# Designed miniproteins, single chains, continued (2), part 32

Each design is a single chain, and the fold is of that chain. pLDDT is the mean over its residues in the fold that is shown.

## One batch from the design tools (miniprotein)

Design m5089
Fold by ESMFold2-Fast:
Structure m5089 (fold): chain A 71 residues (1-71)
Amino acid sequence: DKKKEEEALERLAKEVPKIAKKYGIEATPEDLKTAEGNEKVAEKIKASEKAEEAHKEIGELQREIKKELEA
């Protein structure tokens, strides 16, 4: 369902910047609407001293959303 996919992307765009901000990484919902912006945010997270913690939280969010899409 395209609508569920759209809702999932919107939720990611809203939640990922909040997680990034916790770890001092600058990300906006606008950055996450583009593939290039997503990659830049991921690179900033990877370069962060708290990269492991940030990746864990984002990965968990992605898993939750994926399960909702598959339900």
Scores: mean pLDDT 71

Design m5090
Fold by ESMFold2-Fast:
Structure m5090 (fold): chain A 97 residues (1-97)
Amino acid sequence: ALESLEELVRELRERAERARERDPELARALEELAEAVEELKRALEANDLEKIREALERIAELAARAAELAREAGDEESARLAEELRRNAESALEVLE
């Protein structure tokens, strides 16, 4: 689980770098999403339920925005990744409730 989060952070940052010249707004959204995933990883390592919940809520919000921007930019792969991450974060929040 933690290793897959590290891979996800790397993929999000690589996609942000790719988008940087064409769509700086999308690049920033992907970078913010990567930071939120890093926050989730740290919260999980600390076993801090409140921080885990906060990070998941932030991921869901940022992922929804990143998916919209990626779709507008025609970046279907980044849109798919962000939408999947949004759904996963929402599902995890339901389990915590």
Scores: mean pLDDT 85

Design m5091
Fold by ESMFold2-Fast:
Structure m5091 (fold): chain A 75 residues (1-75)
Amino acid sequence: MEEEERREREEKNRQKLIDLSRQYGERIRAADSPEEREALKRQAVRDLTLEMAKDSVGVDIGKVLSREEVLRLHK
């Protein structure tokens, strides 16, 4: 197995995470209810975690996206 394929998958997964983060960020800002915003923040973290697990088996959040960056998605 070529290492290049693994790097491409990791890079593509990282781009997906960035895109999802942007989409959820916009939805969170558009939400008028505090409850809705909290739900969207939790959903964003879950969806990002699931994408990492699904598209890049063995992906470590700390390696791909720092813990601080993940926490910023909640803000």
Scores: mean pLDDT 65

Design m5092
Fold by ESMFold2-Fast:
Structure m5092 (fold): chain A 80 residues (1-80)
Amino acid sequence: SEQLAEELHQYAQENINSFPDSLKKVLVPDFESGALNSTHLTIIAKEYLKSKGLSQEEIDKKVPDIVAAYKKLFPQYVSD
C-alpha cells in the first residue's frame, strides 16, 4: 500500500546506514544515487517488515505490493 511504501522510505532513510556492512555496500550507493532496483527494494522491504514483526508468509505476500508502490511514489530513487 502507499502507506507502507512511505513507511519503507522513512525506514530506509533512518536505518540503511545501520544495516550490516555487506548490505550497506550494495544498498547505500544505489539509494543515494536514485538507482535502486527491485532486488534492492525487496531486501529493504523485508528488513522493514521484519522490524514490524510480520510473519514470513505476510512478508512474502506484501513485498511485491510495497515495492510496486515505492516505485510509483519515489521514482527518483529507482532505476529503470
Scores: mean pLDDT 80

Design m5093
Fold by ESMFold2-Fast:
Structure m5093 (fold): chain A 84 residues (1-84)
Amino acid sequence: KTAAVEKEILDFARELAASSLTPADQVRALLDFIEEKVERFPEAINKESLLLAVRSIRDFLEKIGAPQELIEKARELEEKIKSL
């Protein structure tokens, strides 16, 4: 059951949105958080739902012209999730 991990990700995103971090730093922190969850708890991941979420983040980063490093990080995370 993936509800706990999904809730943790959403709660962390909410905390980041309320923080004083720049949007780029908020997204970087969020991607790092998701990557840790994928690496530590792969069996708790809903592959389909999380892949859609990370793809949405990547699409957003591409639209706003974010640093290539962040876009590449999101693509790399997509591949890790696909491998689950």
Scores: mean pLDDT 79

Design m5094
Fold by ESMFold2-Fast:
Structure m5094 (fold): chain A 109 residues (1-109)
Amino acid sequence: MKLEALREAVELALRALREGRNVAVHVTDEGVVEVEEAPETTLVEATASGDEEEVARLAEELGREHGAFVVHARDGTAPAALDALAAARAAGTPMIILVLDESIARGQA
């Protein structure tokens, strides 16, 4: 993924939140590929392939700057990541950044 694509996705999500809307934004190495209305929580879902550490590091930095909860789903951690995502939603967290390793996104974990 280009790191700029993740920054653009987060800025788009923040704009929607400022307008009183929740959105789900999907970002890949091709950029922002999907934007959908979400019922409760704004979600930025980033699929990382070959750059997972850099993407996760940027997500954590953006999460700290903007008050977003960051979840990283990798091989062997996907169940814990799903539990963390569910807990954040239950806590009323306004924005979540979810980083998915490509293997997890394909359902081959």
Scores: mean pLDDT 76

Design m5095
Fold by ESMFold2-Fast:
Structure m5095 (fold): chain A 72 residues (1-72)
Amino acid sequence: MIVFKPTLSEEERKEAKEEIRKLYEKEIGKVPEEKLPQLEERIEVLVETAEILRQIGDYIDKQLEEEKEKKK
């Protein structure tokens, strides 16, 4: 059974949120204050999604390494 749970510490999650917020401001430009709460909710979802994607990527990497070993 594959189970992906967010495993980031509170500190790591805070750092990830800050990085994503900076990227949003860089790519989209300055976000109006009225939309900041919506942006914060979206950032939270993105952080959790990024952690899950990282775990999926790690799982794929392990599968690829095992496949290389089995073929040798």
Scores: mean pLDDT 69

Design m5096
Fold by ESMFold2-Fast:
Structure m5096 (fold): chain A 74 residues (1-74)
Amino acid sequence: TAAVREELRRLLTEMIELLQQAVRETDPERRRALVERANALLEEADELARKAGLVDELSRMFTQLLVEAAKKEK
């Protein structure tokens, strides 16, 4: 359970970092590749959360990580 939560946090953190890179990327082909990689990580996190019964935990964790990312951009 704790290991699954840590894996979900890792997947969501990597996804957010890829999306932040995509926002700063000026090359449209590289930006598309970053967004596609982020989407793949989100799907992986969703599948893992559904199998572990942690869908609510995934939602809460995603919200926390988004708030943390937004604070760093200030």
Scores: mean pLDDT 82

Design m5097
Fold by ESMFold2-Fast:
Structure m5097 (fold): chain A 106 residues (1-106)
Amino acid sequence: VDEILDGFEERVLSLVPDPELQEKVRKLFEEARQAIRDGDDEKLEKVANELAELISTLPPEQQREVTKILIATALRLIGDLLEGESEEARRMLHFVSLVMKKLLEK
């Protein structure tokens, strides 16, 4: 599960040209990892909202690419859930879903 989140982070970072924004993305992903480990749904929602806000500041082409990454990440997590029960995979899917929902609301 960590490798899926790491891959998601790496792909998002590749679309963020500003080093200060890249550092914010890294912090948000670290907070997401901790919230998933701790089962902190409130913190996970807060981090998802902050990541969606940051993504919404990117140019439209980069936003479209992040949306594709979110869909691909969600599909991979659904595959993992179908192969076995995992609370971490479920929380990670919830995180990805929250980010996507917030981007669609903007």
Scores: mean pLDDT 80

Design m5098
Fold by ESMFold2-Fast:
Structure m5098 (fold): chain A 86 residues (1-86)
Amino acid sequence: MEEQVDELLAELAALVPERREEALAELEEAEANLEEVAKDAGMSPEEVREQLRLAREIVEAIAAGDLERARRLLLEYAERVAKRAA
């Protein structure tokens, strides 16, 4: 899991500085359509809101060059996904 998170972080670190505005706009659109996104994903609106907040913090951390924070947030995101499979 951690190795996959580190690989994903490296990919995002290359993309996010160029695409930060696009990524944040996508998250904002998902927040505006929270109930529909939750229904499509088979999740509660509260769960989707938590994931969107975490995704936004990851994007902002990567854009700021804070890769240590971004890595911790990605691990937290992965743990939240895993908890639904348990």
Scores: mean pLDDT 74

Design m5099
Fold by ESMFold2-Fast:
Formats: structure tokens, sequence, C-alpha cells
Structure m5099 (fold): chain A 104 residues (1-104)
């Protein structure tokens, strides 16, 4: 489920396990692409965006500080590649925008 994939991604980030964080991101993108309920899918994308905002921006109160700026960009690129493999245009557009924002 998207909820389980999101939980595993959060746990990998908090554990500061970089290979597992990348794998969990790929699994999360695949889970969102496979979500048949449009309401649950949109909620998962929103929650992912909020979680990534906490990792990639200086959002106070969320201590996901295990990633360097270079690792944040790499994670966004891994997510984009996974999205491209699913063929999901909404996820591709989302992660293309995120990669562009992180590259400045």
Amino acid sequence: SVEEALKKFREAVLAKNWPETKKAMEDLVKAIAAEPDPVRRKAAIYELASLLGSIFTSYPGLHLTGLSPKERLELAQVALEAAKKTGDKELIDFFERLVNELEN
C-alpha cells in the first residue's frame, strides 16, 4: 500500500541508511503509480510533497536532516527515474519540477 511504502521511506530516512532510502523512494513511487483510488493517490502525492519539503527545505519541526544537498538532488533524480519507468505523467511532471527546483 502507499501508506506502508511511505512509512518505510520515512523509517529509512530517519535511520540515515542511504541505499535503503533510495530503494524505499523507488518503491513509494511505484506504489503511488499503482494506487487505483484517485483520492488516496492524490493524498499520497500531497503527503510525499510535504515530506520532501521537510527534507529539501528548512521547514522547522521535522528532523529529516540526514541528507546533504547533493544527496537530496540524487534522491529526487532517483524518484524521477522511477516515475519515468511507471509512465505516470503526473508523477513524472512532479519530480521533473522538484529536480529543477533543487538544481536552482
Scores: mean pLDDT 76

Design m5100
Fold by ESMFold2-Fast:
Structure m5100 (fold): chain A 108 residues (1-108)
Amino acid sequence: ARERIEELLKKAEEALKEAEKALEEGDIDKALEALEEALALAREALELALEIGDEEAVEKAVELLKKVAELALKVADKAEERGDKEAVLRAIGLILAALGLIIEVELS
């Protein structure tokens, strides 16, 4: 379980870096796809970390979720500048999903 959590956290970090690169290149769709992957990986890592009581892994997963929300906000801003309402809503969905997971952990 711990090795799986570490793998998921590493893959989430890689997906975040891919999203940031895509955003720099102006590829909003690719940035959103990479953020969706990062969210899914961080969520799975969080769920496993909570199941085994690994507080350090929980903190790392929460940190990655905060980064997903932060980068999704930047994607929403860039999508708004381009008039891409669908991409704005998709990015807002990612922000809400990431924040929802963080709130669930903080209230536990």
Scores: mean pLDDT 89

Design m5101
Fold by ESMFold2-Fast:
Structure m5101 (fold): chain A 90 residues (1-90)
Amino acid sequence: SMAEAWRAEMAELARWLGAPEELVERLAAGDPAAARELHAAMTPAQKAELIRRRYEEAVREAERNNDQEALREIEEARPEVEAAIAELEA
């Protein structure tokens, strides 16, 4: 399911960022508090990279599915995404 895929991806991200194993396990289990804790522990540079990666993945998925409505919504969000990345990298 998409929820299972999301949990697995968040756990992998946490491992890559060097988070404690306890936090990784909680993310894999779908604990919303663990997701907030991970985000709070991330550096601005790591947050910017996560936003960039997520945006690029969303574009690729929408293109793969030929989902023109999703592509439009993603493109409409681009200025906000770019502004968030710029602020974090300032």
Scores: mean pLDDT 77

Design m5102
Fold by ESMFold2-Fast:
Structure m5102 (fold): chain A 90 residues (1-90)
Amino acid sequence: SRLERFFRTRYGLDVDPEALYAALKEKDTDGDGKISKEELREALRSLGQDPTEEQVEALMKDADFDGDGYADYVRFLETLARGLGEEFEP
């Protein structure tokens, strides 16, 4: 998918975006649509990735729309899919 290619080229991560969304949703115990850097790292590891600190920080910077130190993963993935002309409905 275009999202898979985006993650690979921008972050060096080989992840299925729907599987990533499911993993992030599982870590979002509060249901607020936001996750910490540690929860993002754990979600990526659950998908067979071993992300570097730099890869996690790059993702967090792009997904932290509000500057609060948390990634708005729902808005991030939906915005990317829309921008790439791809439908995202996990």
Scores: mean pLDDT 79

Design m5103
Fold by ESMFold2-Fast:
Structure m5103 (fold): chain A 99 residues (1-99)
Amino acid sequence: NIEKAKKDIDEAKELAEKHRGVALRVTLTANEDGSITVKVEPDPSLPARDLPEGAAESLVRYLAEHPGATLELDGVSVETALRIIEAAKKYLDELEKKR
């Protein structure tokens, strides 16, 4: 459900921005309908790290090609989480236009 996935993205973005300075866990799920669900939760037990430039777009592309796949990224920075959220949102916007 694209509408639910978009709401989940909006909530993930708000949660990430609220928890600046805390490491985050980002969970990406490729749904049967081709949408991608993004969930973010704080994980202060881990050091925050950044992903390489373009990694967010590559992860979203991988999930778009593999329905039913789930990826968990632990200990990512807020900046990395926001890049992943933005890439997923762009993908959902393009998916909605194709329907």
Scores: mean pLDDT 79

Design m5104
Fold by ESMFold2-Fast:
Structure m5104 (fold): chain A 108 residues (1-108)
Amino acid sequence: MEEKIEKLREEFKELGIKTSEEALEWLKNSPDRFKQLVALAMELARAVAEGRPQAEIDRLLGEIADLLELDEAEKEEFLELVRKALAGDQAAADKVEELVKKKLEELE
């Protein structure tokens, strides 16, 4: 996971991407599943920070779960962990990262 994040940061530097908005647009236009996941995560973080309606937050979480091909039980666990992580629970954030890493590896 860290290797993929480092490569992404290097690509941003090479492309001259300096703003989160530019990064988001570039990631959204990528066919790469990991880049699409990062785009959705950035949109989710912005929606939460801006206090957007819960329905929009739930939609973004659903799109992330669908991108990761989660079943109903995994989706419920993922949603609960993300809610805890957004509330500042580092242990929940670590579990979200581990679940995402495992699912991305299974889909490669």
Scores: mean pLDDT 76

Design m5105
Fold by ESMFold2-Fast:
Structure m5105 (fold): chain A 73 residues (1-73)
Amino acid sequence: MPAAVIVSDDGEIAGKLYKEKKEEGYEVFVVDSDNATAFKNAVELAKLRGREVEVITDSEESAKKAEEVLASL
């Protein structure tokens, strides 16, 4: 079962993506773009459980912040 980590500051977009990924059988985490610790913890937990991790962002700002955290792992 794959994992999806959604990085979004928009609750409506995050809610839509959460439902879509849940229906596809993903384990879903939702984190704010400003919470790098929560993002890092979600990715590490999914990897520890042996899951493939898909990172989903809804904006250029969220994408940049997610890329910075992934580069630090």
Scores: mean pLDDT 80

Design m5106
Fold by ESMFold2-Fast:
Structure m5106 (fold): chain A 100 residues (1-100)
Amino acid sequence: SHNDELRGLALTALALAERARAALAAGDMPSFLRYAGQLATVLHLMSTLLPDPALAARLRALAEELEALIKEGSESQVPRAAALLDETLRLMEEVLAALD
């Protein structure tokens, strides 16, 4: 069930990224920060479980970028936040495809 665990985490990350994107579009910064923080945690966990070191490194880098953005807490970073969420959605599709 290692692949089942990774699939579950990838689906959770996808849902969190979609919720974060919706919050960002609504100007709901507190909800965005909450979902983005939860997303970064899930991405870090996935990076420890993925057997592909290159894919794991990409997940870790993305989690670190999200954490840096959350730490800054800046509304001026909305375009960067949107771009990171778009990258997360694309990367989760790649992870799910690799697990098929």
Scores: mean pLDDT 85

Design m5107
Fold by ESMFold2-Fast:
Structure m5107 (fold): chain A 67 residues (1-67)
Amino acid sequence: MDEEAIADLLVRETGLSREQALRAVRIAKKLGIHATVEEMARELQRETGLSRAQARRAAELMKRVGL
């Protein structure tokens, strides 16, 4: 629901810092609901410097919660 709630989920499930998780949520919202998991993961990796594995895991979780 709240961006902070989604960020907390990312921190717990992916090991991202809270700052990285919040940036990931903002990037996902910028891309919009039509973006695929693959597109979101690619953008997260480019914009935040996350590893491919971390970016993909974060994207999968955010898409599951409706981002």
Scores: mean pLDDT 80

Design m5108
Fold by ESMFold2-Fast:
Structure m5108 (fold): chain A 75 residues (1-75)
Amino acid sequence: MTQQQINQIRIDTLQRFFQSQNIRQMVQSLRGSTLSPIDVVSLIYMFVDGDFNNPDYLSRMSPDDMRIYNQVRSS
């Protein structure tokens, strides 16, 4: 699987989570996915500013993660 395909899956997943209105429920759902728990938490940080916003974590995001975050926030 290419990095472009992985990025598209992440964008699609985050967009669906924006529509859920229940972040805790979505986190629970993702625990059974192929994503690691830390990746799930990473995705949640990207779209739940305030509740899961961790400045230490955000400062460690990769450029690819920041690109995905910005794309989702602009949607």
Scores: mean pLDDT 52

Design m5109
Fold by ESMFold2-Fast:
Structure m5109 (fold): chain A 98 residues (1-98)
Amino acid sequence: SHMAEELRRRAAELNERGASKEELFEFAREVAAAMLRQLGEHIGESELGEKMAEAVLNSDLEKLEELIEELRPKLSEEQWEALEKLLEDLKKLEEELK
């Protein structure tokens, strides 16, 4: 997709420049936001997908966790595990910026 190509190009640019932790976290949030929007569209919950994307772009990981819990009954086990891992990875990156 166009979005995936654009994200790959940006990742290559960051790697070439020796990206800072802050730049890597910003990029991770953009990737996460795109993934959350796509998930929302796929499961017929585009409004929740957009709210989750907004939460991650604002570094509101507490709000993101609440929205993921709201979505849990509508997710497959695989989708739930992917979201838990995404949240864990984002929390780890945020902690590394302290």
Scores: mean pLDDT 79

Design m5110
Fold by ESMFold2-Fast:
Structure m5110 (fold): chain A 79 residues (1-79)
Amino acid sequence: PLSDEEALRQAENSIRGAEELIEELEKDPLNAPLYSAAAILLVSADWLASQIKDEKKRAELLARVDELKARLNAIMAAA
């Protein structure tokens, strides 16, 4: 099992990666390969955040993941 420190670090990295890809998709919605890449990073971030024992930190990261999922879904719905 991951420590909270390691889970937090990995979740933050996955969130950053997903955010960067979603920002690219907002500029170029036709970049089809980035949708799968962003979705994979969001699934990873959700799982990693869910491993965090600190309730406040877990909720904070999961809220960020949900916001990015909503942004990705909005791009997909508009495409």
Scores: mean pLDDT 86

Design m5111
Fold by ESMFold2-Fast:
Structure m5111 (fold): chain A 86 residues (1-86)
Amino acid sequence: GLREEVIERLRRLREEARRKGHKLVATALDSAIRTLEETDDIFEIEVALGMLRIALGVAKIIGDKESAELLERAIELVEEYLESLR
């Protein structure tokens, strides 16, 4: 289903981040993946989305463009999933 597809796509982004040494992205994605695996509660998923947006803000402040691009892709996946639940 869509949930399993989104989790798998997030796992692929996390492995890319780990391989390239983007620790901020890998940590943020690990937390988001864990949330999606443990709950279907819209509020908890929105909190995870908020944490990804904070990580994106940090990546932009430090000028890490590659981390920002990976986080933007992850945010889009989680946003699409949330819209599917509404």
Scores: mean pLDDT 87

Design m5112
Fold by ESMFold2-Fast:
Structure m5112 (fold): chain A 89 residues (1-89)
Amino acid sequence: ARDARLRAAARTWGEVARRAGVSEELAERIVERMVREGRAGADVAAEALRELGAPEEAIRLFELLATVRDEAGEREAVALAERLGVLEG
């Protein structure tokens, strides 16, 4: 139960990272890291991306998408970012 919910949350942040231009392999690695650490969130994902050597441009876009999501307080904040042209769908 806890592990399944944690993995689902981690995968959500992995999808945001992929939309920010992070490779599928690197996105999967941050998902696994969040699950292993028992923590999933924008801050944890951004830290993992930096530690794993993601491009700075992708990390900046990820942080922007995460900020829009946190400000909106809803799952569809990423869809709003796509409409604003800060993310390619």
Scores: mean pLDDT 72

Design m5113
Fold by ESMFold2-Fast:
Structure m5113 (fold): chain A 67 residues (1-67)
Amino acid sequence: MVLDGRVEDLDATTERLTVVATSEEDGLAAVREAAAASGATIESLRVEKLANGEVVTTAVLRLGAPL
C-alpha cells in the first residue's frame, strides 16, 4: 500500500489554531499575535459568532521554512 503523504522536502508545517473571544476583533488580534510570535503565515481565517456573544476564530497557520 502507498504510505500516508511523507514530504521530505516540506520545509513548512501547518498548524490549526482556534481562539474563543468575546469579540471578532480580539480573536483576530490573538491569531495575528500568535502567528507573529511563531514566525508563521496565516493561510486562512474563519470567524463564527455564537448566539451567546462569543466569537470563535479558526486559523490555519503555516510555520516558516528554514532558510
Scores: mean pLDDT 70

Design m5114
Fold by ESMFold2-Fast:
Structure m5114 (fold): chain A 104 residues (1-104)
Amino acid sequence: MLTLEQRKKVEEIVDLFEEIRSIVEKETNGNKEAIDKVKQLAIDIVLGVYFKMNPKYLEEKAKKLLDEIIEIMKKNGVSDEAIQRIKELFEKAVKIAKEIIDEL
């Protein structure tokens, strides 16, 4: 089981994905496919931490789903600035996830 400190780091990951979801919802005018993919990405990363998934494999799978989200955003005319913000939040979440897995 995760320690209390590791659980706090998981909460930080969830908060980062809630910010990503909020940006995607606003910028795509509520595109359901994009929002659902962000929710799935958050679930995949959190479960990857709980099941101590190989960090490289977790990052590769997560990045593939992020690329799908970005393609939907580009098709909806979302700005490069908003896309860059999402990439930065994603990279921060993945870094925290990898730190937790390495401590297990």
Scores: mean pLDDT 87

Design m5115
Fold by ESMFold2-Fast:
Structure m5115 (fold): chain A 70 residues (1-70)
Amino acid sequence: GEERIEEVLERLERLVVRAITTGDWEGELARIRELLRSYGLDEATIDRILALIRAGQYREAFALVREALS
């Protein structure tokens, strides 16, 4: 449900903030991939989300996660 989606997005936001704060993009992007995979997203969708995050397009990345989990 929506509560599950919001939990995933909150966790995703924390990992993105950690990557920005620490500079550990390699480690945090790997954790984001594992998180999204654990919720059943396919690799193509995960790759699109990670590309948006790398581009700084966080709102678009979060919107795609919502769409994929709906």
Scores: mean pLDDT 85

Design m5116
Fold by ESMFold2-Fast:
Structure m5116 (fold): chain A 95 residues (1-95)
Amino acid sequence: DQVRALMQQAIGHLQRALDYAQRGDIDAAITHARIAIADIDRAIALATNPQVRTLMIQARRNAQIALMYAQRGDIDRAIQNLQQAIANLQQALAI
C-alpha cells in the first residue's frame, strides 16, 4: 500500500545517506536524509496501525537527529542515528 511504498522509499534514501556519510560526502548525505524525512512524514499522515506509526515517529526523530549531527560535522553520531532510523523503519515493515 502507499504507507509501505513510502517506508521502502525512505529506507532507500536513508541507506544512501548512510553510504554518503561513510564516504565523507556530507552534502549528499544531508540531501538524502531530508528526502527520507519527507517520505516518513507522508507515511505517518497515512498510517492507521498504531505500532507502525510509533516506529515511523521514532525513525523520523532519529533521522532528524542524524541530520543535525551531520550539519554540525559530527559524522559518527550522524551514522549511528541513520542506522537506528533504518532499523525502526525495517521493524515497521515487518508488521
Scores: mean pLDDT 92

Design m5117
Fold by ESMFold2-Fast:
Structure m5117 (fold): chain A 86 residues (1-86)
Amino acid sequence: SDVKEALELIEELKELIESSGLDDITKEYLLNFLEETKEFIEKYPEVAKEILPLLRKLKEYLLNNDNIGTLEVLKKIKEIIEKAKK
């Protein structure tokens, strides 16, 4: 299930962020973003198929300390969420 994989990956990403060397403000922002993304997938399960590959990219960018790639993928996830609300 794309939903199950996406929710499991969000929990993995939260653990990765919490154990990272990122500053507290950045950690809070990213953890809040992931929690909102989780709640949105639970409310609109159909978006999991579109969000899942972006969550995989987010993991790659975080592991490589790619701040630009991280911001770009967060923007794409936000755009999917905003589109699904309409």
Scores: mean pLDDT 87

Design m5118
Fold by ESMFold2-Fast:
Structure m5118 (fold): chain A 81 residues (1-81)
Amino acid sequence: SEAVKLLEEARKAVEAGKLEEAEKLLDEAMRLLREEDDTLETELAIGMALLVLGVYKAVGEEKEGLLEAIEILLKYIEEKG
């Protein structure tokens, strides 16, 4: 899965401290998820990931927020595969 590959690359970018690159990879993965599956379930998973990321960023925990958002999307893809 291309989306899984991008999410794994995003996780590696977070680990390397490249948070801007990680957000770019996360955005690309979300775009691919919408292209592959334009369902309410996909939009809810993306919405939840964005909400979690936004809350963590608001409290200064952007790294943790990115990791949680990536995990939400990876878990969603795993459950639908």
Scores: mean pLDDT 87

Design m5119
Fold by ESMFold2-Fast:
Structure m5119 (fold): chain A 87 residues (1-87)
Amino acid sequence: MEEKELLEIFEGALAGEPEGIAKSSELVRELKEKIETENLTAEDILKKTGNYVLAAMAAFLQGEPAEVVLEYLEKARKKIKEAEEKE
């Protein structure tokens, strides 16, 4: 799944949108199982996947402060914007 699509789903869930919550819950379930099995941190997920939205979801699941989750989402938005501005 593209990072932009993941960002839209996760931001929708954080805004309390039913569709975003449903789609995010499925992704969160799979990510949580992987994190718990491999003892991965949000930073480990970022290094392994290069996906800032997955890192934000991992941070959220691990009970990191909201500021940490938002920082990963900000970096995801910047990365997506830079990709769209590619000449």
Scores: mean pLDDT 76

Design m5120
Fold by ESMFold2-Fast:
Structure m5120 (fold): chain A 84 residues (1-84)
Amino acid sequence: MPSDEEIDRAVIILALAVLIVTSRKTNPEVAKLFDEALTAVENGDYEKAIELVKQAAEVARQNGDEDTARLAERVRKLIEKLKA
């Protein structure tokens, strides 16, 4: 069975992948930030991933996409928990 950390990391990766797919057509800048965050998570660079997700949430909020911004904030909290 995978560890709790491996499960949390897998959930973060899946959530970021969903955010990339849902944002690609509507907000390509937001999708790019989530793609960079996904790469950072895969490389274990959680500090960079947190910063990129924060930037993506802010850009989404500025574009009126509150649902994407809320989901990004949840993903950010999961990454912060994994980094701690």
Scores: mean pLDDT 82

Design m5121
Fold by ESMFold2-Fast:
Structure m5121 (fold): chain A 92 residues (1-92)
Amino acid sequence: SMEEQIEQMRRTIRADIADLRARLPELPAADAARVEATLAHVEQLVAEAEKLLSKGTPEAIKEAMRLLIEAESAVTMERMRYWVLKREQEKA
């Protein structure tokens, strides 16, 4: 169902946020600052999405889905950047 898909997306985003926070001490200062800013933005998007979902209108649910997709994209991008940095550190 749509509700199950939304809950799965929220769980995935929450897990990815926790993973990135745990990895912050491993990052160079500039990268850590970027990730912190991205996580703050993602948490704002999730909070706005949850407020929209509580309204329960089709228009609000559609907007909430857009915000959750944006949040998921942002954490996925930072996770990809993390693994690229780690691979480059292993080559040095």
Scores: mean pLDDT 87

